# Designs tried in a protein design run: designed miniproteins, single chains. Part 29

Each design is a single chain, and the fold is of that chain. pLDDT is the mean over its residues in the fold that is shown.

## One batch from the design tools (miniprotein)

Design m1042
Fold by ESMFold2-Fast:
Structure m1042 (fold): chain A 82 residues (1-82)
Amino acid sequence: SSEELERLLEETFRLAEEAERALLAGDIEKAEEKVREAERVLEEARRLLAEMPDPSTLLLARLLVAGGAVTAARRMIENAKA
């Protein structure tokens, strides 16, 4: 369902942004929690998209951008922990 996929993508972006904000505030534990949640929601979005017979180019682009946001947040957290 396109509506469900769009909600999962919006949730993924929100969680990635929350992770980044937590990291910038120095709360590494909260940042880890939020990025882990983002990774789970993103995986659900990927599965749902894979089941769609003809996904729109916009949905594919949104998934790509969402994946990039999650990856960026994860890398920032790993760098802060090192």
Scores: mean pLDDT 88

Design m1043
Fold by ESMFold2-Fast:
Structure m1043 (fold): chain A 70 residues (1-70)
Amino acid sequence: SVAERVLRGTAERMGLSPEELERRVREIQARLRELYESGDEEAFERFIAEQRPFLERLAAALEEVHKEEV
């Protein structure tokens, strides 16, 4: 599965297991949804700022995996 290969390749580049990466992404998504639904814009922006280093590493890892598949 392409999704499984992308998850594995991305996790390896980030120094995580595929399970750890999947869990962390799900946790971030769930928290962002809660904050968005709460209408607390400051808390939402602060949480994004706190997750920025992880999200930047995730984006870079995904880009490198994409280059290998394309």
Scores: mean pLDDT 81

Design m1044
Fold by ESMFold2-Fast:
Structure m1044 (fold): chain A 58 residues (1-58)
Amino acid sequence: MLFVAIAPFPKTSPDTIALRPGDVVEILEEVGDDFWKVRSLVTGETGLVPKRYLVPAP
């Protein structure tokens, strides 16, 4: 299922990727309670993002 970023998220560590509002991502796996491993469909990057920054794509 595809998700959309609702807020900007900066790259804070080597394990994370940056998000911009409106970026579409594919969820690959859950990592702990607060993070998902995603693939950006905009940049092609794979990494961790906080799940609270994402909502289901319409």
Scores: mean pLDDT 80

Design m1045
Fold by ESMFold2-Fast:
Structure m1045 (fold): chain A 61 residues (1-61)
Amino acid sequence: SMEEKRKRLIEMLENIGIERKVAEEYISKLNEEQIEELIKKIATEALNKEEALKLLKELVK
């Protein structure tokens, strides 16, 4: 479900050093497609905190 995808992305972002509250605020602004794409990028490209934050900022205006 969408909620399970959000929870997974939050856990992934926490694992690379992004605070839960910050992760939740960004994720609340993302659609399902953006969440799925970001999960895939973190999993396949081993993104660090700085790289993930840059992508989150680019996805939200």
Scores: mean pLDDT 85

Design m1046
Fold by ESMFold2-Fast:
Structure m1046 (fold): chain A 74 residues (1-74)
Amino acid sequence: SAAALAFWRRYQTLSPEEQARLNERVREAAREWRARHGEVDFTSLSDEERAALLEEAARRALALLDEIVAEQAA
């Protein structure tokens, strides 16, 4: 997916410390998303449904990455 590829390319430019901070925020965002939308059993989803959810997750991860970069610039 375009979002996943864009995320991967930018993720590789981060320091290990920035990557660790981003990984923590992604985990927090995932917990908050589940609290708002309920649990999703990935094993019950089709390959297409799973791909769509992963694409959305990649777009959200890119937004969090932008936050980390903005904090670094401040």
Scores: mean pLDDT 77

Design m1047
Fold by ESMFold2-Fast:
Structure m1047 (fold): chain A 73 residues (1-73)
Amino acid sequence: EEKVRELLIETLDLILSRLEPGSERYKALQEVKEMAKNGASAKEIEEYAKTLPEDIKKLVLQAIRVAKAAAKI
């Protein structure tokens, strides 16, 4: 749903603001944000997250969970 994508982008921006610029985590989350901006579904982003290192995968999946929870409100 569109609201989930909007909230996911906002959640990713918040996480990115707390990460060190240029880190591997920062670069991966920027890529996920661009996917969301280009209309990727939560499922497509979850599939992409499976290809990422475990620490980064956990951050991406957590961001999706937060966005989905917020979209229920």
Scores: mean pLDDT 79

Design m1048
Fold by ESMFold2-Fast:
Structure m1048 (fold): chain A 82 residues (1-82)
Amino acid sequence: EKEALIEEIVDLVMEIRRIELAVRGETLTPAQEEALRQQIRDEVQQTVDEGGYSLAELEEMKAKAEELKAKMEERTREALAL
């Protein structure tokens, strides 16, 4: 179940990254996108392993990532709403 939460956090971070890239008019190749996803997964996994994060703490990390994504989406909408 921790692995599922880690993957959900990775997915959220990837979505945030895609929003950032889209705002700049940039795109990644499939290989670059997979490499970035693996890098993010490794960083999240390392942080969890070194920090001794509990399931509840991982759920909090997911909630914060969801909040950051929502804020990024809102900011992007505001910037494009002209």
Scores: mean pLDDT 78

Design m1049
Fold by ESMFold2-Fast:
Structure m1049 (fold): chain A 55 residues (1-55)
Amino acid sequence: GLSEEQKEELERRYEEELRAFTEAFLNLGFDRELAERIGEAFAETVLEIERRALL
């Protein structure tokens, strides 16, 4: 299983990726609701990849 430090790092990365993706899609002209939903999907996918890489 993941250590507590690894879990904290993944949580931080999720927050950073969520913000970055949401801002990127807003800048592309997507509405806020769609940008947030796409951002969440991308951030969740990145988190799962990173989580699997740590196992």
Scores: mean pLDDT 81

Design m1050
Fold by ESMFold2-Fast:
Structure m1050 (fold): chain A 64 residues (1-64)
Amino acid sequence: QAQQLVDQGKQAYKEGKYEEAARLYTQALQLDPTNSEAALGLARAYVELGKEDEAVRTITELAQ
């Protein structure tokens, strides 16, 4: 389940749909909070949206 959402998030990111990608990666993390691929994808989407503080927070939460 989480992997399917990660794959959809990667597709949205490739299409430049960064808000959609962030939403999909967030849903993947709700299903599997330890999914590092989803966390990294979410952080990248936040950087593209100019939300660097949210990106840093996402990586910091994964590292804990």
Scores: mean pLDDT 79

Design m1051
Fold by ESMFold2-Fast:
Structure m1051 (fold): chain A 74 residues (1-74)
Amino acid sequence: MSAEQQEEIRRLGEEAGRLIEEAQEALRNKDFERARELVERLREIARKLEEMGDLDSAAFLFGVARRFERAIEG
């Protein structure tokens, strides 16, 4: 993996962390529409990480997205 790809993986991880915090805030505020939007954004980042070969981070984010989806459903 190139240094440029490693830096992009780090950047995507930081972006995912911010989206997770925003999704937690949306769930606390019962803003389920916003939470669904953020979950979809997390899945998009997970897919990109998977395509770049960071399978562990991708699996983690897919798991987070699934947990938020279940919380939205009750």
Scores: mean pLDDT 85

Design m1052
Fold by ESMFold2-Fast:
Order: sequence, then structure tokens, then C-alpha cells
Structure m1052 (fold): chain A 62 residues (1-62)
Amino acid sequence: MMAARIAGYALLGIGHELDGDLEGALRAYEEALALATEHDGEDDPLALSLRERKAAIEEELA
């Protein structure tokens, strides 16, 4: 099920954030967002949440 893969990558991203690995978190969120956008569309609530998390990590890395 695609939802399970999206959730898996999102949780992996959270794990990387808690470990201080912002680069790993960014990669995991990008994978989750790509899958969510492809299957559920850009307006999907999960895709929007993942985009916000990705943006926050990108800002912290800058």
C-alpha cells in the first residue's frame, strides 16, 4: 500500500530530525512528499504537511 510507504518515509524523517541529522531528514521528507504528490495530488493534507516540514529543514540548513 502506498500510504504505508509514505508514512514510513515521513517517520524516518522525524527520526533523523530527532537525531540531529537534518540532511537525512530532508531526504526522507522529499521521498515521502514525492510519493504523496504522485498518488494523492498536491492538495493532499499529508503532502502539504510534508512540504512544510521540508521547508523548515531547508531553512534551518541555510
Scores: mean pLDDT 77

Design m1053
Fold by ESMFold2-Fast:
Structure m1053 (fold): chain A 92 residues (1-92)
Amino acid sequence: SYTPEEAKALSFFTDAVLNSDLDKLRLLLEAARELGEEAKELQDILEGLIEAVENGDEEKQNQYISELFKWAEKNPEVTLKVALKAYELYNK
């Protein structure tokens, strides 16, 4: 089971993605960039989602949301690292 801090971080990640919260998505992208190569695929998906949200492209937004959750399920360790870092940045 997750620690309370890990659970909050994953809730932050889920909220950011499902609600297409641009400020929170940008913090997730910053966190993924700080992790570097291990999070490169996540960086690309987040960049695509941010662009789709900024352009009001609902079809691409839904595609990237789906892709992002599928990627997160396959890469739970990297997802948790990114979520924890983004949540830390949010609380500064």
Scores: mean pLDDT 89

Design m1054
Fold by ESMFold2-Fast:
Structure m1054 (fold): chain A 74 residues (1-74)
Amino acid sequence: DEEARRLIEEARRALEAGDYDAAIEHARRAAEVGDPELRARALMIVATAHELKGDYAAAQRAAAEAGRLRAELR
């Protein structure tokens, strides 16, 4: 849980720096170790990073997975 939050923070910093590949790497690791809420948040960072890279198909897949997880949490 704490590791997932730390990885999400690292992913956000990478996004701010324009390092989209590092953001995707950190966010995917966070999605593997986090609870479902943190996993959904991490997958939205993955989606944002792919969108900023122009990888729209990968962005849509990550956003869809995050949306599915959020629906299951409600």
Scores: mean pLDDT 84

Design m1055
Fold by ESMFold2-Fast:
Structure m1055 (fold): chain A 85 residues (1-85)
Amino acid sequence: SSEKQNLFLLAIQSTLHARDLLSRNAPIEDIKSQILSTVDLLLQVDPDDERVHEVREKVENAKTMEEVREALDQLEEVVVELQQK
């Protein structure tokens, strides 16, 4: 539906914002919050997507910038896969 397409487009934009925050060395909590917001958008598109739930758990438990970067890298891979028809 167009509603799910709009949510997915917002999730893409939100993912790009998280990458921008990381590249600007924003506080770890701000980056985590942005990733979690993106996860919430993706779970509205598909609530049962295990890959998105894995990113959620990874970012919630992240304590270092390296762990946050790994969670964002995984989120970006999921978003790319979801863009495939």
Scores: mean pLDDT 88

Design m1056
Fold by ESMFold2-Fast:
Structure m1056 (fold): chain A 60 residues (1-60)
Amino acid sequence: MTTMTLHFESEEEAKRFAEVLKELDPSLEVEVEGNTVTITSDLSIEKLIGLVLRAIGELL
């Protein structure tokens, strides 16, 4: 089990990121609380980082 917490500048950015991340992998448990996104997954940290970076790239 891997848990990662990310902080964004706004709640809107956090929500968009969460939507993109779930689109990339629907099995991820993604929680949005204000401008903070918490991700819980059975994926390795390396795979999770890869998905996070890809999701951030989709927002740019």
Scores: mean pLDDT 81

Design m1057
Fold by ESMFold2-Fast:
Structure m1057 (fold): chain A 88 residues (1-88)
Amino acid sequence: MSALEKGREALKRAQELADEIIAEVKKANPNVTDEQIEAIRRAVFEALANPERGARLIRDVLKSLGITEVGDRAAQRARELAEEIVAE
């Protein structure tokens, strides 16, 4: 596969993961702002390039929203996604 095809697949999977995390966050905290939603998306994409940094950013954002358990699960899923993409 070309690098462009791999990049598109990675971005698609990151978008899917971000959307799932955002859905969980909205369920747990209906007062979440658009800015916080964008911060979550950025943290998931950061995890693709830097799994440790991205996982930390996801936890920090969700902790600021009072949703620590969702944050821990989201950070783990982002790490697993990054490892799976690298393994391809």
Scores: mean pLDDT 75

Design m1058
Fold by ESMFold2-Fast:
Structure m1058 (fold): chain A 55 residues (1-55)
Amino acid sequence: SQLDQLQAQKQALVDEYRKKARELYEKGDLESLKKLQKEHNEKMDQLQAQIAALE
């Protein structure tokens, strides 16, 4: 279903974010980490809106 596909995309975004966030945190690159967090939140909000539109 389209809903299952969107949920899978959401999980993939979480997994990708965790990997990149860990790398930036370990490097002490807090500025890039903050930017990544903002971008991730925007993408998550967009996917959640698409999921909500499907009810």
Scores: mean pLDDT 85

Design m1059
Fold by ESMFold2-Fast:
Structure m1059 (fold): chain A 91 residues (1-91)
Amino acid sequence: KIEEAKQLVMEKRYEEAVKLVDEILKEDPNNVEALIIKGFAYFHLGKLDEAIKTLEKAVELDPKNVDARSALAFIYRLAGELEKAEEVLKK
């Protein structure tokens, strides 16, 4: 399940990764790892707003998750949202 979604992202099969992650999220809507994968896949598909929204949910569900926070901060920086990126990464 999750490992297959990660493999699809590594193979640049982003649409298939989103589809598989959506199936995972139907069974477990709070799966933080699935949300991180979906956010990255949306980013590579050029769906920046959807990527941000998905990763914001991941950070909300697990605020201490370094992978979720790092992914969200990365996308915020690329979107020009530098203040939001810094806020997510507060140490």
Scores: mean pLDDT 82

Design m1061
Fold by ESMFold2-Fast:
Structure m1061 (fold): chain A 78 residues (1-78)
Amino acid sequence: MEEIVEELDELLIEAEQRGADEGVINEILAAKSAVEGGNLKAAIVQLERAIELAREAGDEELVERLEEILEKVKEALE
């Protein structure tokens, strides 16, 4: 759980430094808050939204990293 939060923090810093879409950044922030609160189902929804917004923005690297984090959250839910 703590590892997922750390990965989301690192991703947020990198995304903000690169000038990523604000909608993507907001969904990643919401996902981080959900993980910290133990609401993994909400985190999954927010990460899926972040992935779709990142795809629309053409940020394939961000999509891949978000998909990896999403998989970890899904594994933690089960």
Scores: mean pLDDT 83

Design m1062
Fold by ESMFold2-Fast:
Structure m1062 (fold): chain A 93 residues (1-93)
Amino acid sequence: SLTDELIENAKEVLPLMSPETQEALELFIETKDLLEFLLKLLEAQEKKAEKYEDEELKKKILEEIEELKKLLEELKKKGASVEEVIEELEKKE
């Protein structure tokens, strides 16, 4: 399954990542919950963006994070599959 492939890839990249990303990836490997993993990554990016001194850049990044969080929360409420989550994220490119 696509989830099993993502879990295998997560295990391979785990030792190469930052401690915060390792924690998120370990949770994903344990729970197999892609949406919770992505939401945790967005929360980390939001905290980082709040420290930006460039107010226009800060506003733009925070607005993009909020839009992505709303999309992921909606997919979570629908019980979307890993495949459906990836399709919706690719559609935004």
Scores: mean pLDDT 75

Design m1063
Fold by ESMFold2-Fast:
Structure m1063 (fold): chain A 108 residues (1-108)
Amino acid sequence: MVTATTTGPTSVAAGGTAVLTTTATGGPIVGAAWLRQAANGGEHLLVGAGSTQGAGADSRFTGSISGNTATLTLTGLTPADTGLYRSLVTNAAGEGAWGEGVLLTVLA
């Protein structure tokens, strides 16, 4: 059974950097997608592993995978970036798991 746990800071000052990490069990991660549920209730796909997602993706956000860990780095944060950050990770067997997510507040 693949499982995923997401960790990171719960608050960051405006202009700051946050690093969110998802650790999986059940083998190495081969794929990761990061979603933000914004304060306005919208969900936005942010990043695939090692790259910013295509059209409309924020260039401040970078994803990477190493072994059983997926990392999202968020730079130049503004209060509009406040929201619930979640990841879906996939292992080599094709099993997927959602991390419960981190509610990140960006302070003015």
Scores: mean pLDDT 73

Design m1064
Fold by ESMFold2-Fast:
Structure m1064 (fold): chain A 70 residues (1-70)
Amino acid sequence: SKVEEILKKGKEELSKAKSEDEVLKVTQRTAMELMDAYDSDPSITDAQLDEALRELARMTQEKLEELRAS
């Protein structure tokens, strides 16, 4: 699905982020892409958007913890 493709791209970009500022920019862009997909595609449900945003939050937190350990 488009949601899964956006999350996969976001995860790859997060893996390459070297600073908290980069993590936040990737997270903001990925969240905006998810919202744009939701607004443009009526087949994407509220539940799917909520789940995708929760997954993005988890990935973001994991990356921030990784950078703080480095």
Scores: mean pLDDT 85

Design m1065
Fold by ESMFold2-Fast:
Structure m1065 (fold): chain A 70 residues (1-70)
Amino acid sequence: SLAEGLRKSAEALKKAAEASKNEEAKKLYLEAAELLEKAAEAEEAGDLEKALELVKKAQELAEEAKKLEE
C-alpha cells in the first residue's frame, strides 16, 4: 500500500540520519522521516492532498540533508 511504502521510506531516512556525521543533516533526515510517517497517516485517513503535501515537504528536507553531506 502507499502508507506501507511511505513508512518504509521513513525508516530509510532514519537510517540515513543514523549514518550521517553532519548534525544538521541528521536533523533534516529525521524531520523528513517524521513527515513521511504523518503522510502515511493522512493517506490511511483518506486525505490524499495532505499526504502529497507532506511527501513533497519530506522530499525537500531529504534533498537539503543530502546536499549538506556532499
Scores: mean pLDDT 87

Design m1066
Fold by ESMFold2-Fast:
Structure m1066 (fold): chain A 73 residues (1-73)
Amino acid sequence: MEEALELIKKGAEYYNKGLEAYKKGDYETALKLFDKSIEYFKKAAELDPSLKPLADYFIKEAEEEKKKVEEEM
């Protein structure tokens, strides 16, 4: 459980960095950071299925932000 929560934290950190890159107009970097965020959330849900609803919520948010970035490109 503790390790899976650390993966959620890392996912959130990469998500926030992705938002910063997007706001700066660094679209390529934003997409890479959102992809890393999604990877960490998927790993968290794999290690602890009880965190799947939380991980799925954050994955959806990151995927929606990726779509916005891609629409700007």
Scores: mean pLDDT 85

Design m1067
Fold by ESMFold2-Fast:
Structure m1067 (fold): chain A 55 residues (1-55)
Amino acid sequence: SSLLKEFGELMDELRAKGLGELARELFERFVQAYDAKDWEAMREIIEEARRVVEE
């Protein structure tokens, strides 16, 4: 889905910036939200990642 692609791209950007620990933490949270079908939590995590990537 579009959300999965967007999240994947944000994780790649965080790792490229040397924020691999944060990327791992956000990935774990995103997987839990995905398993729970919690689309609101998934969007919140994406917005959090985007804010960090945008410096």
Scores: mean pLDDT 84

Design m1068
Fold by ESMFold2-Fast:
Structure m1068 (fold): chain A 73 residues (1-73)
Amino acid sequence: MIFERARNSRRLAEIVAEKTGDEKAREAAERIEEALKNGDEEAAQEYAKRAWEVVKSQPGDVAFEAILELAKE
């Protein structure tokens, strides 16, 4: 479901921002949160895709640890 995927992408981006200080990851997480609060499905999908691109651009160990932290939630 779009909102579930957006929530997961938001949390992944948030974890990456916490670990690396990546401003793009933090911005993507904030934009997804706002879209979810507004029920904006199009914006939620767009920013979830951006968040995933940021996660994929990280070193493999960082991306893997972020996914593991999300899985524990």
Scores: mean pLDDT 77

Design m1070
Fold by ESMFold2-Fast:
Structure m1070 (fold): chain A 76 residues (1-76)
Amino acid sequence: EIEEKARKLAEGAAAMLAAGVPAEVVVTMVAHELQTRFGVPREEARRAAREAVEALQAGDVERAVKILTETMRRAA
Protein backbone atom coordinates (compact mmCIF):
# COMPACT_ATOMS: atom_id res chain seq x y z
CA GLU A 1 0.00 0.00 0.00
CA ILE A 2 2.26 2.84 1.23
CA GLU A 3 5.38 1.17 -0.26
CA GLU A 4 3.57 0.85 -3.61
CA LYS A 5 2.74 4.59 -3.57
CA ALA A 6 6.34 5.40 -2.58
CA ARG A 7 7.66 3.24 -5.44
CA LYS A 8 5.38 5.02 -7.94
CA LEU A 9 6.57 8.42 -6.69
CA ALA A 10 10.24 7.30 -6.86
CA GLU A 11 9.77 5.92 -10.41
CA GLY A 12 8.14 9.19 -11.50
CA ALA A 13 11.02 11.19 -10.01
CA ALA A 14 13.58 8.89 -11.70
CA ALA A 15 11.81 9.39 -15.05
CA MET A 16 11.96 13.19 -14.62
CA LEU A 17 15.69 13.03 -13.81
CA ALA A 18 16.28 10.78 -16.87
CA ALA A 19 14.39 13.33 -19.01
CA GLY A 20 16.82 16.07 -17.88
CA VAL A 21 14.63 17.86 -15.32
CA PRO A 22 16.96 19.62 -12.82
CA ALA A 23 17.32 17.77 -9.50
CA GLU A 24 16.15 20.80 -7.47
CA VAL A 25 12.89 20.90 -9.47
CA VAL A 26 12.35 17.16 -8.91
CA VAL A 27 13.01 17.63 -5.16
CA THR A 28 10.38 20.41 -5.07
CA MET A 29 7.81 18.23 -6.88
CA VAL A 30 8.42 15.18 -4.63
CA ALA A 31 8.25 17.36 -1.49
CA HIS A 32 4.96 18.87 -2.73
CA GLU A 33 3.46 15.37 -3.27
CA LEU A 34 4.58 14.28 0.23
CA GLN A 35 2.94 17.38 1.75
CA THR A 36 -0.33 17.46 -0.23
CA ARG A 37 -1.11 13.73 -0.63
CA PHE A 38 0.51 12.22 2.49
CA GLY A 39 0.36 15.04 5.05
CA VAL A 40 4.13 15.19 5.62
CA PRO A 41 5.24 18.46 7.30
CA ARG A 42 7.02 20.81 4.86
CA GLU A 43 10.56 20.62 6.31
CA GLU A 44 10.43 16.81 6.69
CA ALA A 45 9.02 16.50 3.14
CA ARG A 46 11.86 18.64 1.73
CA ARG A 47 14.51 16.61 3.57
CA ALA A 48 13.04 13.24 2.51
CA ALA A 49 12.61 14.44 -1.09
CA ARG A 50 16.24 15.63 -1.22
CA GLU A 51 17.53 12.32 0.22
CA ALA A 52 15.36 10.26 -2.15
CA VAL A 53 16.45 12.27 -5.22
CA GLU A 54 20.12 11.88 -4.16
CA ALA A 55 19.56 8.10 -3.97
CA LEU A 56 17.96 8.13 -7.45
CA GLN A 57 20.91 10.11 -8.87
CA ALA A 58 23.18 7.38 -7.42
CA GLY A 59 21.03 4.74 -9.21
CA ASP A 60 19.58 3.35 -5.96
CA VAL A 61 15.82 3.18 -6.54
CA GLU A 62 15.27 0.80 -3.59
CA ARG A 63 16.87 3.28 -1.16
CA ALA A 64 14.66 6.07 -2.53
CA VAL A 65 11.56 3.84 -2.07
CA LYS A 66 12.64 3.05 1.53
CA ILE A 67 13.16 6.74 2.40
CA LEU A 68 9.76 7.73 0.95
CA THR A 69 7.95 4.76 2.54
CA GLU A 70 9.34 5.50 6.03
CA THR A 71 8.49 9.21 5.66
CA MET A 72 4.91 8.48 4.52
CA ARG A 73 4.36 5.96 7.35
CA ARG A 74 5.66 8.41 9.99
CA ALA A 75 3.14 11.06 8.82
CA ALA A 76 0.15 8.65 8.88
Scores: mean pLDDT 86

Design m1071
Fold by ESMFold2-Fast:
Structure m1071 (fold): chain A 58 residues (1-58)
Amino acid sequence: MLVRAVSDVKKVNENQLEFKKGDVLEVLEEFPEAYVLAKSLKTGKVGFVPRAAVEPIE
């Protein structure tokens, strides 16, 4: 599933993904918590993303 960032996010630890508003991410896995594991299509990096920071586009 493709999602788009609704805000800039700075990473605070090595497991988090850093991105800017408008960046497109591919969701790799969803968790019961308010986070997803995603891949940045811009950078190819994988990390955890707050679900509230992205919106579905596909």
Scores: mean pLDDT 77

Design m1072
Fold by ESMFold2-Fast:
Structure m1072 (fold): chain A 58 residues (1-58)
Amino acid sequence: MEPLSAAGKAAMVKAANYLMNEKGLSPEEASKAVLAAMKKLGPDASTEELTKEALKIV
């Protein structure tokens, strides 16, 4: 499995931080939702796309 790009990692971190701060999710819940969103959308997904998809999962 190819490693995630630096941009992809940054997008996931930003999306997780948004979910924790704005929706009150725990770090574990936010990270799990964002990881599932990235798996569905792929490694090139933006922070906005990851956040939107993660909100459908939680």
Scores: mean pLDDT 76

Design m1073
Fold by ESMFold2-Fast:
Structure m1073 (fold): chain A 100 residues (1-100)
Amino acid sequence: MEAREEVREFLRTSLGLDEEEVERVLREIERRVPEVIELRKKQYEEAGVEIDLTEEQLVEQAYVSLLTAFALREIGREISRELYEQGKISQEELDRALAP
């Protein structure tokens, strides 16, 4: 299983992003993969636990973690837009939910 291609297909088919948006998000995820791996390695070191994961498994888990965070953020943004359209939240609350 190639984690990058699975993430790409999820973004396209499950989240309904167009090709340009898929490539943009995928680049952002790829940029952050090393940071997530470094954080995980530090957590294991601080806990005094030996890392039983291969580098390939660490990369795969980093992609899944970043995709999950992105998907949750997009769901939250969609909910916020719907609430705004229903008049349940202010423009300021919508702007905060959509983030910079």
Scores: mean pLDDT 76

Design m1074
Fold by ESMFold2-Fast:
Structure m1074 (fold): chain A 86 residues (1-86)
Amino acid sequence: SLQEEIDRGVAALALAVVREVAKQIDSPYRDEIIKQLDAALDALSRGDYETAIKNLEKARETARKAGHEDLVAALDKIIELVKSLK
């Protein structure tokens, strides 16, 4: 439906913003988080919601290890949005 396409687009935009924020963090985990976010964004663009969620959950755990609770909270919201598309 059009609503599903809009919601997927919103998730992709939110994820792109989170990726830009991740690029600005000074952390040894930065590159791993970006890699996981890129994998999630690619999967989301293909409609592969299972792979997108898996990679978002990996990014969330890496962000948690890095101590970036703001990124963890943002990723939790995106994960819930993507889950609503399944």
Scores: mean pLDDT 86

Design m1075
Fold by ESMFold2-Fast:
Structure m1075 (fold): chain A 60 residues (1-60)
Amino acid sequence: MGILVEAVEDFEAKKPDELSLKKGDLLEVEKVVDEDNVYVKSLKTGKSGIVPKRYLREVE
């Protein structure tokens, strides 16, 4: 099971491999891409993509 995270603010995808988020969206981290970016799956839409870590916080 991946790490559960929540979007702390809205994020608009700028590249085709990125995922747009709305504040409060719940996502599962599937893979760490680099120090600044993670590959996540939206629990709301089932879509996956890359999101900058700064837009996310870990949920207990």
Scores: mean pLDDT 82

Design m1076
Fold by ESMFold2-Fast:
Structure m1076 (fold): chain A 82 residues (1-82)
Amino acid sequence: DPSVLEVFELAERGRALIERAFSEPLPLEEKERLAGEGLRLIREAVELMRRLGVPPAVVDALEAELAALEAEVRARLAELKA
C-alpha cells in the first residue's frame, strides 16, 4: 500500500520541521512558516491514516497528540511575538 509509507514520511517530515522551527536561530517569520508547514504535514498524515482504515482508537490517540502539539506550537510562537 503506497499510502502507508506516505503516512510515515509525512509525519516524520512534519515533526522535523517543527523541531527545526524552535531549535534553530531563525527569523520569526521563518519559524512560523516551518512550524505551520510541519503541523499541516502531520494533519495530512493523520487524515490519510483515517482514510486507510487504521483502527479508530489509534487515529483518536494521534488526533489527541496533534491537538496537544498544535496548542504547544501556538503557545511557543505567541511567546516569541510578545
Scores: mean pLDDT 84

Design m1077
Fold by ESMFold2-Fast:
Structure m1077 (fold): chain A 68 residues (1-68)
Amino acid sequence: PGVLGEASPEEQARLIVDLAVQEYRKGLVSPEEALAYAERVMRELFPDDPALIARTVAELRRRLAELE
């Protein structure tokens, strides 16, 4: 579910990262909570693509580190 249609898997991954970063910037989540949320969502949407999940979590970790 959610892999079909207008947005590619890479685009969906970028949106998940962007949303997690926005929630962190608003002070609603810790970095650990943002990472856990993104990994959870990616596992549910792309359970058969562990490489995409790993890349998405790594990209979010990188972006959060730049804000720290």
Scores: mean pLDDT 80

Design m1078
Fold by ESMFold2-Fast:
Structure m1078 (fold): chain A 109 residues (1-109)
Amino acid sequence: SADAEAGARAAREGALRGGKEGALAAGEGVGRGGIEGGKLSEGVDGATAASTGAIGSAGAVASALVGEGEEGAREAAESASSGALGAGTAGGEPGARAAKRGGEEGLAA
């Protein structure tokens, strides 16, 4: 959906351009997206939103903490974007919104 794509773009930009603080904020937003999407969606869609958000969040955080320079930022952005897209697609608008907010907070950091 357009909302899931917007959330993924915001998470990517926040992680890529916000430095370490931006990548951590984007990762947190993706994790929140999975939780919020999982709460609203039942069964397989809820589990997919929660799992994809958690995996994307963990990847973005790990890349932010142990990655260096441009490569670390790129890996954090890829993880955050992938997690945000999955959380928004399976978890709907609430997942997409939380991921987008995290990315925007990352850009402001």
Scores: mean pLDDT 76

